# Ledger of designs, part 50: designed miniproteins, single chains

Each design is a single chain, and the fold is of that chain. pLDDT is the mean over its residues in the fold that is shown.

## One batch from the design tools (miniprotein)

Design m1817
Fold by ESMFold2-Fast:
Structure m1817 (fold): chain A 99 residues (1-99)
Amino acid sequence: MTPEELIEKGIELAREAADLLASTGDFDAEVQAALVLIYVGIAKIDLKRGNLQAAAESLELAAKFLRDYAPTLPPDVARRVTELAGEIEKLAEEVKKKI
C-alpha cells in the first residue's frame, strides 16, 4: 500500500470506531466520537495537502483517545474499539517508515 492508501485506511477505521462509540447511546461516548472525528478531519486535510507525517500523527492521536476511553465501554464495544485503535497505530507507523 502507498502512504496515502494507509492514511485512507486509518481514516476508515477511525470512523468505524467513532460510529461504535456513538452507537452506545452514552453522552460521554458520543463526545469522544466527536473528538475522534475532529482528528479524522485534520488527517483528511493534511492528506489532501500531501502532509503525510501530520496526517499520520493525527491518526495516532485518534487511536490514543480510543485506547484511553475503551475501558469505560461495554466489553464487546471495548474489544472492537481497542482492536481498531491498534490497527490505526500500526498504519500510522507504517506511513512514517515509508516517508
Scores: mean pLDDT 87

Design m1818
Fold by ESMFold2-Fast:
Structure m1818 (fold): chain A 84 residues (1-84)
Amino acid sequence: SEQQEISREGSKKMVDAMLKAFELIEKLKKGSPEEAKQKAVDLITKTGEEVAGKMLTEEQKEAARKMTELGKEEVTKYVEELAK
């Protein structure tokens, strides 16, 4: 129950961070694509570390870190695609 609640809360925070990251890219992409990318990656990294830190098991912590890396990669690809 508590473990499931923590996982649900973490998932919601990661989804919110991804949405905010894409919003930052949309707002900043015309001024500085590099700044947009850096701010988006920093947001995902910080949120991912907070979520992983709250996990109760090593398996859940590893899963949270893997999701964080995938999110950073996805944002990076999105910014690179916009630069074309």
Scores: mean pLDDT 78

Design m1819
Fold by ESMFold2-Fast:
Structure m1819 (fold): chain A 90 residues (1-90)
Amino acid sequence: SAIQEAAASLKPGETGLLLVSKEGKVTDSAVLSGEADGIEISEKVQELMAKGEPGDKVVGIHRGENGQALVSVVSAETGEVVDGGVIDTK
């Protein structure tokens, strides 16, 4: 999946953000370094939300040191968290 491929491409500590269409296509993306704080991440999420169309999602992926990634899925319209979990990137 696009989420698993993105998670596998991240370095430990990095955060990936994907704008995903209602059809499941990645239409925009960003990668933030392990030094990015919660404010910088939030601002980038808001930038991607502004580019989204109705039904689009922003997917946040934070890669940990152990090959695990934390995933959150946010509605591009509302900013509401609609899904999330932990995935293995190996």
Scores: mean pLDDT 81

Design m1820
Fold by ESMFold2-Fast:
Structure m1820 (fold): chain A 70 residues (1-70)
Amino acid sequence: SQQAQQYAAQAIDAFSAGDLDRAEEYAQKALELDPDNPAARYILQAIEATRAGDLEAAQRHYDLAKQQLA
């Protein structure tokens, strides 16, 4: 849905601002509306990688999430 994509975009914006908790909240809202939303799934993987200290994986997943909004 368009609204799920808007929440996914907000999750990506929150992630780029360094607000991982807000990014996770928006990504979960996107997945509640559309469980298969690829942008939301990728941004959750970026959040997980960031919390684990895997900055290369975090960057890769973040880039993939952004590609889904294009």
Scores: mean pLDDT 88

Design m1821
Fold by ESMFold2-Fast:
Structure m1821 (fold): chain A 59 residues (1-59)
Amino acid sequence: SRESLEREKKREELERQIELGVRAVDLAVQLTVLKKLGAPEEEIAEVEERLDKVVEEEK
């Protein structure tokens, strides 16, 4: 039915958004930990770049 098809579409979109959101949160946590531990600027920059890419993909 049409309702079933719309539910499937919404479920797929929700799953995609959850996956992107989980990756963004994971990278944000990693970035926070690296900054607190005084990690090298190069490592911090790499994680920031990865986070920026994930956030851009979610838009």
Scores: mean pLDDT 79

Design m1822
Fold by ESMFold2-Fast:
Structure m1822 (fold): chain A 70 residues (1-70)
Amino acid sequence: MWRELVLEASVYEIAGVVYKRTGDYEKAIEYYEKAIELLEEALKVASEEEKPEIERQLEGARKGLEEAKK
């Protein structure tokens, strides 16, 4: 179910934010990449009505990853 993928991705995204704030950029990158992977899978199985929300979360995770790489 796509909702389970989104929930799991949200947990990884939160972990990514925490590690980024504490300066552990290597772990932040790892968790953001996991979140992105799960959100991409969710997009494949989500209804058209739900895709905009998932795409917005995916862009947020990608932005977090980009910031962690700097």
Scores: mean pLDDT 82

Design m1823
Fold by ESMFold2-Fast:
Structure m1823 (fold): chain A 88 residues (1-88)
Amino acid sequence: MEKKVKIEVSGDVKNPGTYEVAESTKLRDVLEKVGLPEEIIPGTLTETLSELSKVKTLTMKVYFKNGKSGTLTITPTADGYKLKLTME
């Protein structure tokens, strides 16, 4: 009964591609599902997909436990979101 959203994941992830997830899924859980190059800091990227803007691109800084960082670009689509992770 939860609404599903289509997530197209690209960039510096282990398993890029298209996924369908519940809109109540947290950003961090989507990224962990597709495989991250490094572990993200606990308690970050806890926003659910339903809380994201449906009208404009959002850019978020991602911090990893090893001191690395990346940029997550979230672009809304008709069916959900495009997520692109770029490591720095």
Scores: mean pLDDT 80

Design m1824
Fold by ESMFold2-Fast:
Structure m1824 (fold): chain A 75 residues (1-75)
Amino acid sequence: DLEPEIKKLEQEIAEDPNNYKAWFQLGKLLAQMGKVKEAQEYFDKAIKILSEQNPVAAKAWQEVRDKVLAEAKAK
């Protein structure tokens, strides 16, 4: 059951909408649930926030996103 983890991350985002780690973790959980489109939207939000602070780290996170989404689509 992923609901407790999702609720915790949603609370973290409500407290700090710039918490790119929480956005990215929600993306991972949604991808695991097969919600690929929602996962992509959450990953993109996290990467956008991170890219404004650290473009090099954002590029690494894009590679992780692409791998996670590919694995979720392959099922």
Scores: mean pLDDT 82

Design m1825
Fold by ESMFold2-Fast:
Structure m1825 (fold): chain A 83 residues (1-83)
Amino acid sequence: SAEFYYNLGVLYFKAGRYDEAINAYKKAIELKPDFAEAYNNLGAALSNVGRYDEAINAYKKAIELKPDFAEAYNNLAIALNTQ
């Protein structure tokens, strides 16, 4: 399920395995394209590997899907201020 891959991504992220987390979150999104939380976490993993433009796009997608997503707005602001 999409939730399985999302949770797998969270576990990889906590372990500092960001590339594996990115792959798991992308799989969650493939199964559930409206998964705002997966886009937000994908952005966080991308930011941790220095892929800021892709992270910004992921956070924007999370906000489009869930306009009241405070965490995604906060993460977007941080990413925009990071070189």
Scores: mean pLDDT 91

Design m1826
Fold by ESMFold2-Fast:
Structure m1826 (fold): chain A 117 residues (1-117)
Amino acid sequence: MLVVTESGGGSFPVGGSLTLTATASGGPVSAFAWIQEQPGKGGRGVAGISGDGSKKSFAPEVKDRFTISFDAAASTSYLHMTDLQPEDTAVYYGIATSDTLPVQVAMGEGTQVTVTG
């Protein structure tokens, strides 16, 4: 069964940077995505990457500040967040997808990021 484990959250200043890590285990990974759940709002996709690292996508609001990578050998995605803004305060979830039968989607338990000025 596919499982995702996350790390890297905490409290950070406006203008700072951090890297969130999500590692999948229990099966091959075809894609990774990161979901941002801001206080009082629903979750939204902010970054995605294919398992070969060739295709990347970002929400328009973060595309110039966030970068995503995927280490296939470690089954680990990194979300690097720069020039932190108060609106980046959220719980971040790593999502791994396996397209090998049986198809699996796993989401981590979330990591809290707090950004204050």
Scores: mean pLDDT 85

Design m1827
Fold by ESMFold2-Fast:
Structure m1827 (fold): chain A 59 residues (1-59)
Amino acid sequence: LTGAEYLVLVLLATGKSQREIGETLGISQQTVSRILRRIMAKLGLKDRAEAVEWVRANL
């Protein structure tokens, strides 16, 4: 994962919405959505729920 993808994933694990992650990182919510989609593609995850579970499993 890139640094931006890693930060998005970590913030998602804290329960933040995509909008809140965007506000935290100084980027648009649309950019956060695109980064999350790239993360899911790289990790072979189907949806947001699987992404959250993946983070929990790797904590």
Scores: mean pLDDT 78

Design m1828
Fold by ESMFold2-Fast:
Structure m1828 (fold): chain A 72 residues (1-72)
Amino acid sequence: MVPVDLGVPKEFKTSEELKKAAIEGLEKLLAEGKITPATAEAAKANYEAVAAANPDAGGKVASSGVAGLAAP
Protein backbone atom coordinates (compact mmCIF):
# COMPACT_ATOMS: atom_id res chain seq x y z
CA MET A 1 0.00 0.00 0.00
CA VAL A 2 1.19 3.53 -0.81
CA PRO A 3 0.93 6.03 2.07
CA VAL A 4 -0.69 9.34 1.16
CA ASP A 5 -0.38 12.61 3.03
CA LEU A 6 -3.59 14.57 3.42
CA GLY A 7 -1.71 17.54 4.87
CA VAL A 8 -2.97 16.91 8.41
CA PRO A 9 -4.77 20.25 8.91
CA LYS A 10 -5.24 21.63 12.43
CA GLU A 11 -9.01 21.27 12.04
CA PHE A 12 -8.59 17.47 11.91
CA LYS A 13 -6.97 16.97 15.31
CA THR A 14 -9.26 14.05 16.12
CA SER A 15 -8.88 10.60 14.58
CA GLU A 16 -12.58 10.61 13.69
CA GLU A 17 -12.26 13.81 11.64
CA LEU A 18 -9.18 12.47 9.85
CA LYS A 19 -10.98 9.23 8.99
CA LYS A 20 -14.01 11.16 7.73
CA ALA A 21 -11.85 13.32 5.45
CA ALA A 22 -10.00 10.26 4.13
CA ILE A 23 -13.24 8.36 3.47
CA GLU A 24 -14.73 11.38 1.68
CA GLY A 25 -11.63 11.55 -0.50
CA LEU A 26 -11.95 7.86 -1.32
CA GLU A 27 -15.61 8.32 -2.29
CA LYS A 28 -14.67 11.16 -4.65
CA LEU A 29 -11.97 9.01 -6.26
CA LEU A 30 -14.48 6.17 -6.61
CA ALA A 31 -17.01 8.52 -8.23
CA GLU A 32 -14.33 9.68 -10.69
CA GLY A 33 -13.50 6.04 -11.47
CA LYS A 34 -9.89 6.33 -10.28
CA ILE A 35 -10.25 3.43 -7.84
CA THR A 36 -12.44 0.35 -7.56
CA PRO A 37 -15.09 -0.28 -4.89
CA ALA A 38 -12.95 -3.12 -3.53
CA THR A 39 -9.98 -0.77 -3.14
CA ALA A 40 -12.15 1.80 -1.37
CA GLU A 41 -13.50 -0.80 1.09
CA ALA A 42 -10.01 -2.16 1.78
CA ALA A 43 -8.67 1.36 2.35
CA LYS A 44 -11.51 2.21 4.76
CA ALA A 45 -10.83 -0.91 6.82
CA ASN A 46 -7.09 -0.30 6.68
CA TYR A 47 -7.45 3.22 8.10
CA GLU A 48 -9.01 1.79 11.27
CA ALA A 49 -6.45 -1.01 11.56
CA VAL A 50 -3.48 1.33 11.07
CA ALA A 51 -4.83 3.86 13.58
CA ALA A 52 -5.41 1.13 16.18
CA ALA A 53 -1.95 -0.35 15.64
CA ASN A 54 -0.13 3.01 15.88
CA PRO A 55 0.50 3.77 19.58
CA ASP A 56 2.01 7.17 18.72
CA ALA A 57 -1.19 8.38 17.05
CA GLY A 58 -3.08 8.33 20.34
CA GLY A 59 -0.36 10.10 22.26
CA LYS A 60 0.98 9.04 25.63
CA VAL A 61 -0.25 10.85 28.72
CA ALA A 62 1.93 9.26 31.39
CA SER A 63 5.08 7.51 30.17
CA SER A 64 6.66 7.90 33.62
CA GLY A 65 3.78 6.17 35.35
CA VAL A 66 0.90 4.81 33.30
CA ALA A 67 1.53 3.46 29.81
CA GLY A 68 -2.05 2.39 29.10
CA LEU A 69 -5.61 2.86 30.27
CA ALA A 70 -5.73 2.40 34.03
CA ALA A 71 -8.48 0.33 35.62
CA PRO A 72 -9.26 -0.44 39.26
Scores: mean pLDDT 56

Design m1829
Fold by ESMFold2-Fast:
Structure m1829 (fold): chain A 71 residues (1-71)
Amino acid sequence: SPEELVAEFRRIAREAVKAIQDNAPIDTLRELLERLREVEAKLPPEYQGQARAAIDAFETRIKELEKKKAA
């Protein structure tokens, strides 16, 4: 159901925030990003805007962390 998909998205998003705080490996963060994208693709259009904003913020944070490791 849409409500279950929204709840799943929020659960993965909370896990992503914790993973960043715990300095999880980049591969772990990318796996969480992919899981968020999979759930977003199944969401009704009315929920997609907020989901995409959260995904974009998380992707930006991963890119910042990857640049720090490459430098």
Scores: mean pLDDT 84

Design m1830
Fold by ESMFold2-Fast:
Parts: structure tokens; sequence; C-alpha cells
Structure m1830 (fold): chain A 79 residues (1-79)
């Protein structure tokens, strides 16, 4: 459970960094897609962490909520 949560969180972080690069280049469509996927992985990491570390799970869920808001703003820029 915890190893899976860590792997998913690391993948989410990697995608978030790629999203930042895409946004810097003005590719807001790609940045939004990468940020949305990062949010999904963060929610999966939260579920994997929940039975072992509920505080970590809550933190990961908060991170996913923030990423979802960022993705929404990036989508608006892509229009």
Amino acid sequence: ALEEARRLAEEADRLARKAGEAAREGNYEEAAELTEKAAELAREAAEAARPVDPELAEALERGAEIAEKIAEELRKKAE
C-alpha cells in the first residue's frame, strides 16, 4: 500500500513538472491534460495511502484538488 502510494505520488509529481514546462512554452492544452492526469494519480495515491497513513491520504487529496483547479485555469487559457 505505502510503496504503491509513493510510486503514484512520484508519477503525479513527474507529470506536474512536465505540465509546468508545457505551460511555460505556452502549450496550455498539454499543460491542462498533464495536470489533470497528475490530479488523478494523486487521488489514486491517496486511496492507496488511506489504510496506512490517513494524514498522508488527506494531504494527497488536497494536492489533487489544487491540481484540478490549476487544470481548469489552464483549460481557460487554452481556449
Scores: mean pLDDT 84

Design m1831
Fold by ESMFold2-Fast:
Structure m1831 (fold): chain A 76 residues (1-76)
Amino acid sequence: SLDAPASPEEVRQLIRDLEELIKEAEKLGNTEMAQRAKDLLDRVREKVARGELTVVDYALYQIEIALLKKELERLK
């Protein structure tokens, strides 16, 4: 169902993907992109702490991460 909780593996993957995105943005000196990725990571961590991160949230956050990665690659 749409309200099903994301698995611990999905949560770990999401956090890892965001941490890598932050790292890459910081290496490029792209402070705006690094901040956007940090803000997204904070939103993810907040939902995880509340036990509210669903499989739909996981899918939507993965789309946001993919879009940020494309933007960062375009700016390289």
Scores: mean pLDDT 86

Design m1832
Fold by ESMFold2-Fast:
Structure m1832 (fold): chain A 61 residues (1-61)
Amino acid sequence: SAEAEALEAKGDEAFAAGNYKEAVRYYSKAIELYLEAGDYAKARAVAEKLGAAIKKLRAQA
């Protein structure tokens, strides 16, 4: 959906800016919307991005 794609893009921008907490929030919501839409391939791709953001967040001092 357009909303899920917009949230994924916001997550990507937050990740690039080092705002990993915001990236986690946006990616999590994008995954939820992709799953509701039945877009499992995009949900999986965003879940991998979420995993990377969580690792960065845990490493952030």
Scores: mean pLDDT 88

Design m1833
Fold by ESMFold2-Fast:
Structure m1833 (fold): chain A 106 residues (1-106)
Amino acid sequence: ALEAAAEALLEALAPSPRGRAAAVAAGDAAGAALAERLSEHLPEDATLLLTRLDPTAAAGAAATRDPETGEVRVFKAAAVGAGASAHARANAAAFGDLELELAPAP
C-alpha cells in the first residue's frame, strides 16, 4: 500500500516519464513531504524512508545528489518499526527489499 501510494503520488505529480524523472530527481522535497505525511499516521517510533522505487543496486545513502546534474535521487522505500535507531533503519533499507512493512511499537 505505501509503495503503491508513493508511486501513485509521484505519477500524479509527474504523469509523463520525463516529468516523473524531474519530480523524483529534483523533487526530493516531494519524497520527503510524502514520508512526513505518511509518518504522521505511523507510531512514534516508526520511520519511513522513501527512496527511488526502481530497485537500483546503488550502495550508500538512501538519497544522493547527482554531481553532474545536481539532481537529487531517492533510491528505495522502507518503513521500519520500533527498536531501531535512524541509521540502523537506514542500513536495513539500503539492502532490504522495496516491500514496505509497518512494524509499529507495542
Scores: mean pLDDT 39

Design m1834
Fold by ESMFold2-Fast:
Structure m1834 (fold): chain A 117 residues (1-117)
Amino acid sequence: AADERVAEALEALARAAAEGARFFGATEEADRAERLVAEARAAPAPERIRLLVEALAVAQEGLALGIAARQGRTLSAEERAALRAEARANAQDTLEALRADPEAAAAGAPAIRAANA
């Protein structure tokens, strides 16, 4: 029951982030996130959450990359790696927050943080 609410919240957040990524031109990351969401829908509960966390991470990476590109920023390989790691950390933090308080799902997604350099 709690895992179903967590999965629903993660799916909503991943889909919103993927739409944002697509809007900013990160089409490959948006497509990958959408495929992970589709795979999650067919998966049993533990795998569903894992796939949705990955979908959220990919979508958040895509959104950040798309925003950087629109700002005319060229990211180094190190900056891209840091952004990917931060997106994964943010997705995991979101999972932990949703598990601690499933009602926080309605407004509690952490802000996407850009790479520090």
Scores: mean pLDDT 80

Design m1835
Fold by ESMFold2-Fast:
Structure m1835 (fold): chain A 82 residues (1-82)
Amino acid sequence: MDEEIETLRKLGLDDESIAHVLFTRAINLQLQEYKDLPTFEKIKLAEEMSNLFKKKDYETIRKKLNPEAQKELDAAIELLEG
């Protein structure tokens, strides 16, 4: 986790951009559990989670994520909120 964050910083991303990358990764990890859902439903679910993240409703997102995805979300929150 920390090693990936440092790599992204070296590529010129700021902490806000890195947090967005980690959040997107968390959503993708969760969507892998819904492999049988149509593409449109997966997009809609990703948009709902993105809207919650913009609202800083992190606990609602966390409850919807598997443990692996929760680690990515927690890293994103740490970068944004300290």
Scores: mean pLDDT 79

Design m1836
Fold by ESMFold2-Fast:
Structure m1836 (fold): chain A 108 residues (1-108)
Amino acid sequence: MEEIKKLAEELAEIAREAAEISPDPEIARGFRELAEKALKAKTLKELAEVIEGMLGLIARESRRLGGVAHPEELPEVEFSEGVSLEEIREAVEGLRAVVEAIRRAQAR
């Protein structure tokens, strides 16, 4: 439970940061809704669902930015029926890196 809570709080923080830097109000709202959903998550599967939602919004944002579609920067995560803590942790780190990259691109 404690590990899930920590990951949920990290995902919520990343989602809120993504909402702040997103100039599209619909995408920003989506990230805010995912932040709330992350804080309500009680299982790794629920965290995986939040991560999938965030990846979908990042893909929409990347299409608008005209080329932020490097596979190395955009985590392609496939969660099996048995989602592991390690898979979630790796996906959270990948999402953090992508949001940071988008923020830096928008600052210049």
Scores: mean pLDDT 72

Design m1837
Fold by ESMFold2-Fast:
Structure m1837 (fold): chain A 74 residues (1-74)
Amino acid sequence: SEEEAREYIEKPLKELEEKLKVPRDKEELIKEAEKLREELSELLRRVAPPEILEKLLKELEERVEKIKKKAEEA
């Protein structure tokens, strides 16, 4: 279901967003965000309903880009 597919990406993304609140290596955080993008994109292609796959992939991309930008600013 859409809800189940969304849950697969939501928790890892929130955990990565929490890491933005603590000072750390920016390059490491950006690499972690890129790796998560790849892993979750692959997961979504396997578990998401076809009708919402494109929407969820776009949401994932936008959230990862936002995390990367915040990491660069920190």
Scores: mean pLDDT 78

Design m1838
Fold by ESMFold2-Fast:
Structure m1838 (fold): chain A 76 residues (1-76)
Amino acid sequence: MSEKVKKAGEYINKAIEAARKGDIKKAVEYLDKAKEAVKDSPEAVEYLEKAKEAAEKGDIKEAEEYATKALGAASK
């Protein structure tokens, strides 16, 4: 696994933790950092944008699903 994918996975895990705690601002910040780490993967970036939108709407389950899909796409 590349360094970029590992770093994105760390940010995604922190984003999910923050979202579950109700800290949506922190969750969005970590998702933005994950997006920057995987910017070379358009599919992963798309999923992270959807995760960010879901988190901002308070749909934590949907945000977690999209963040997980982003990590999968970045790992290809």
Scores: mean pLDDT 81

Design m1839
Fold by ESMFold2-Fast:
Structure m1839 (fold): chain A 88 residues (1-88)
Amino acid sequence: MTKEEAQKIALEMGREIVKKVPEVKGIIFEVTEDSIHLYVVVEDPSKREEALKVAQEIAKKYEEKHPDLKVTVEVISPEEADKLIEER
């Protein structure tokens, strides 16, 4: 898989997560040719478990479609997301 193909998959996963969990403020992703790491931005700690579960289920479905792709998910706060964006 190319890095560009993995980026398209990351965007598709992010869109599905946001659609299923409206409390998600955004998705940041890091992509290589064989891995995707999703940072799911959630402001409300009470929604963290739901967002993680939904994101992990979506990640598993995409891993099953793309056997050479590894997808990992992390839930972060908006403050942590701001630090990631500022370093860009």
Scores: mean pLDDT 80

Design m1840
Fold by ESMFold2-Fast:
Structure m1840 (fold): chain A 86 residues (1-86)
Amino acid sequence: MRLVLTLVGLDAAQKQAELARAQAYAARGLTVTVTEAGDTLTITVDGLTVEQVIGEVLRAIGLELDGAEVEVSFDGDTTTITVKFK
């Protein structure tokens, strides 16, 4: 499965943590693409299991409960998660 994670308004510590998670996926042999544009970080991961995608969705719900604005969409094998930090 494919994940597209779009993160807006990260502070430096949050950005470092997300980049570390992306590197961990790459280290496990997954295809990872990271793009930075202004205050937006986009991480695309190909080769995720269903359980890993569920984990990412649950994590996004946790961020929404902590005050972020979260949108999740599904299109075939692609899960898109957009998180906007306040």
Scores: mean pLDDT 86

Design m1841
Fold by ESMFold2-Fast:
Structure m1841 (fold): chain A 57 residues (1-57)
Amino acid sequence: SSEAQELFRQARRLVLVDDDPERAAELLRRALRLEGVPEEDIDRSVRVAVRHFESRR
């Protein structure tokens, strides 16, 4: 879970600071898999998280 937490932090930074949502999405997918989120929920969760970060810029 510490690995997943670090991936979430890096993904947020990629969206908010580096404007790189594609890389952020890859890190979020890995983090969610590490936390045991079902495959069918991962893509939607990633999309929602990235859009949420983008809207907060």
Scores: mean pLDDT 82

Design m1842
Fold by ESMFold2-Fast:
Parts: sequence; structure tokens; C-alpha cells
Structure m1842 (fold): chain A 94 residues (1-94)
Amino acid sequence: ARELAIEGARLALEAARLAIEKAETIEAINLATAGALNAIGGLFNVEVLGDARAGARDAISGGENALRAAELAGDERAKELARRAIELGREALA
């Protein structure tokens, strides 16, 4: 569970980073920023607080925000990473 939450949060952060590089609208920038902040919070929850479930929820939220940003930015790689982040976060909660 811990490893899945960490990997999910890392993929959500990378997806947000890629989406912001191609973002042309304030909406896409805001969604990518929210995704990055959720992902950073997820890493903190797992690695500092030892809360893998909180980290997994943050990976899902970060991935969902990064996915919306990637859809607006038109970045297929960012979309794939965001979907994987959501999948890993859900698996960590199962």
C-alpha cells in the first residue's frame, strides 16, 4: 500500500508538470497547480506522517486534477501518467 501511494503521488506530480508545460489557459494552469499540490501533499502524508491511506487519496485527487489539466493542454503522455496515478491510488486503498 505505501509503495503504491508513493508511486501514484509521483506520477500525479509528473503528469501535472507535463500539463503545465503545454497549458495555454488559466483553467489548465490552475488544475495542473492543484494536481501538483495534491501530489506533494500525498508524498508528505506517506513519507513524513506515515499515512499511506491519506497519501493514496491525495494521489487520486492529484491525478484527477492533472488529468483535467492534461485534457485541456492536449498532452497524451500527461493523461496516461495521470490515469496511472489514479489507478495506483485506488489500488492502495483496496
Scores: mean pLDDT 88

Design m1843
Fold by ESMFold2-Fast:
Structure m1843 (fold): chain A 58 residues (1-58)
Amino acid sequence: MKVKKIKYVTRRTGDGAGLRIKTVEELEDGKVVKETGQIDGGLPAGTEEKVEEEEIEL
């Protein structure tokens, strides 16, 4: 079975702004076969630092 795991890491910069790092892993039979990453900056001041994970069956 193919599974897609999406991880979001939200971090706050020293100036109070935030950025979000998105990592996507595609797994086949429990093995990672593909990885992609994306970084989005410019989140509002006061953005909460957090880690969120989602799993989607393909």
Scores: mean pLDDT 74

Design m1844
Fold by ESMFold2-Fast:
Parts: sequence; structure tokens; C-alpha cells
Structure m1844 (fold): chain A 64 residues (1-64)
Amino acid sequence: LFEEIKKALEAGDVEKAIQALAEFARRHGIPAEEVRKIASAILNGDYETALKLVEEALERARAA
């Protein structure tokens, strides 16, 4: 799922990136506040920040 988000953002496909983010959040139990921050970065075109936030969320989910 992280790779799907990354590929969508590299292609500039915001719709696919948001869909992949929703599936990622559902699968890994990501809190709504973190999803909101990631979605905001995607919508603002800040893909570097979006990818960093996804990686951080994944690390926290794995640690929990």
C-alpha cells in the first residue's frame, strides 16, 4: 500500500493517491488526524511531506 501511494504521487494521480491512502488507513488502523495531515499534504502538492507522513504512520502502526 505504501508503494501504491508513492507510485500514484510520482504519477501526479491525486485521486489514486487518496484511494490508496484510504485503503492504507483502513488496513493499518491509522488515526483520522494522521490521515487528515497526509491528505492535506497531497492536496497541497507537497508529495515529499505526504510520503514522509505515510512512512511515519506506518512505523507507528508497526510499533503499536
Scores: mean pLDDT 79

Design m1845
Fold by ESMFold2-Fast:
Structure m1845 (fold): chain A 89 residues (1-89)
Amino acid sequence: AAALLAAGDAALAANQYDAAVANYKKALAIAGSSNVTALNNLGIALNNLEQYDDAIAVFKQALAINPTNVSAQANLLLAKNKLAAKQAA
């Protein structure tokens, strides 16, 4: 699980969003879905892939664990705004 989180972080830093999503999903499935940082980073990768519904779901999971996570709050709002803009276009 720790190796998959590190691989996800490295992929995200390299803008390899598909690889980041795959590694974070595997890590969260093995280690449990309570890692707020991994959930937030998964959401960021999903936003970059324009998978806004999935991004919203994982940011909500992060905020269910830590409601005061400013990064997750900001990224959730961004995902919702991008989804609304895509649906309005």
Scores: mean pLDDT 83

Design m1846
Fold by ESMFold2-Fast:
Structure m1846 (fold): chain A 77 residues (1-77)
Amino acid sequence: MSTVDNPTLRYGTTSKKEAEKLLKEAKENGISLEVIVYDSGTQLWNDFLGGKLDLIDAPDSEFDLWRQLGKLPELFP
């Protein structure tokens, strides 16, 4: 049945340039994507942990930073 459309994925980034690029790529790939741009990685990470975002991205050596922030819950009470 087709009453439920594909849910929009919520994507967080701190890069305005990357956000614009991702919106174009999402359209080309038929992906429903909402991109949210943050001024700080801490705000982005806190929203992700709070369930507001489905995906986050960072530069090419990304996950070490994001993993370590996740391992330090005291930084985002």
Scores: mean pLDDT 63

Design m1847
Fold by ESMFold2-Fast:
Structure m1847 (fold): chain A 80 residues (1-80)
Amino acid sequence: MTLEGEVGEALNEAIKAAGVTDISQISHIELRGDEEETLITVHAKDGSVGEARVEAPLMDAMLTAAKLGVGVQIVGPLER
């Protein structure tokens, strides 16, 4: 699946930041956001973590991340 557009680019940035070269190395992806901004956090199986922010709705990020076929967790709003 081709990850295109602003959300796809941010997701690829988070994947690279986690040191992931293969989708099988991803444990899960966490999404935090609202209708304006999303924080993407990629958790690798080795404990590495990569993050990227994108000015896009959480729904768009969720749909794009779901295309990878890995576990996706919606954590809620951007503030923790």
Scores: mean pLDDT 77

Design m1848
Fold by ESMFold2-Fast:
Structure m1848 (fold): chain A 120 residues (1-120)
Amino acid sequence: SELEKLREEMLRVLEELIATAEELRALTADDPELVARLEGLLAAARAYIRLLKERASPEELTAALVRLAAAFAEAQAALEDLLARETDPERRARLAALAGRLAELVGRLLLLHAEILELE
């Protein structure tokens, strides 16, 4: 069904989000504040995956998405602070690319979530 295809695409996007956040966490292991924010985002993404697999209600999925968006905003703010302080142009470019990928993936999740709500 269309709903099942959207859920499968959501799971793929969430898995890519987790991989991107884990790569950022590994590259920024010396920044404990950013690591903590990225771990919060990872926890929120994993919670959303569990709810999708359990076919949770639209209300539960929306609450989990709000938590994921909040965790992303905190991680993004910490990452922007790090990027402003980064003096190595290669490291800054790599971090900026991963930050951009993370933002793209979160934006895609918001759009897919809206489509799921329209079908339920």
Scores: mean pLDDT 88

Design m1849
Fold by ESMFold2-Fast:
Structure m1849 (fold): chain A 59 residues (1-59)
Amino acid sequence: MRKYSRATRARVAILRLGHGLSQREIAERLGISPAAVSRMLRAEQRSDLPLSELARLLE
């Protein structure tokens, strides 16, 4: 599908925030453009990124 599923966007967020991968590496893993990865990460931040939960994991 042209629009990325919620699962794809969740995987992008997990790879970036959980694994610390770069946008380019995530794009390569998922077969999408780095620009698409960037847009999905921005959408996750605005829609509702669980930063408090992520902070606990990083501690």
Scores: mean pLDDT 65

Design m1850
Fold by ESMFold2-Fast:
Structure m1850 (fold): chain A 60 residues (1-60)
Amino acid sequence: MEETIEAIKKANAEELEILADVLEDLGYTEAAKKIKEAIKKGDLKKAREIAIEAVKKLLE
């Protein structure tokens, strides 16, 4: 869990896009969409933040 969150904090745009695709396949469509929109805007900080929240929900 901690290792995954640490990896997301260091993730680049390509890695975040791959994570968004995985989240979409798992049914987290809204989170995936928001991550992709943040990447498109160049807001990698926001994309990472959304990804961390989505992963935390997945691990509940």
Scores: mean pLDDT 80

Design m1851
Fold by ESMFold2-Fast:
Structure m1851 (fold): chain A 60 residues (1-60)
Amino acid sequence: SELNELILRLIGLELRRIGLELDLELNPELSEEERKEIEEEIERLEKEIEEIRKKIEELG
């Protein structure tokens, strides 16, 4: 089911976003460059999450 595949992908993306946000807050060893790369990845994940949420709403 396309809907089930989208839901599973959404869960995976949300978990990855949470993991990256926790790394930014809790990891004192991150360089400024690594922090910027993580922030940029979080922004990309948030955009993909929004696109998948819209597709789920259109199908369900």
Scores: mean pLDDT 87

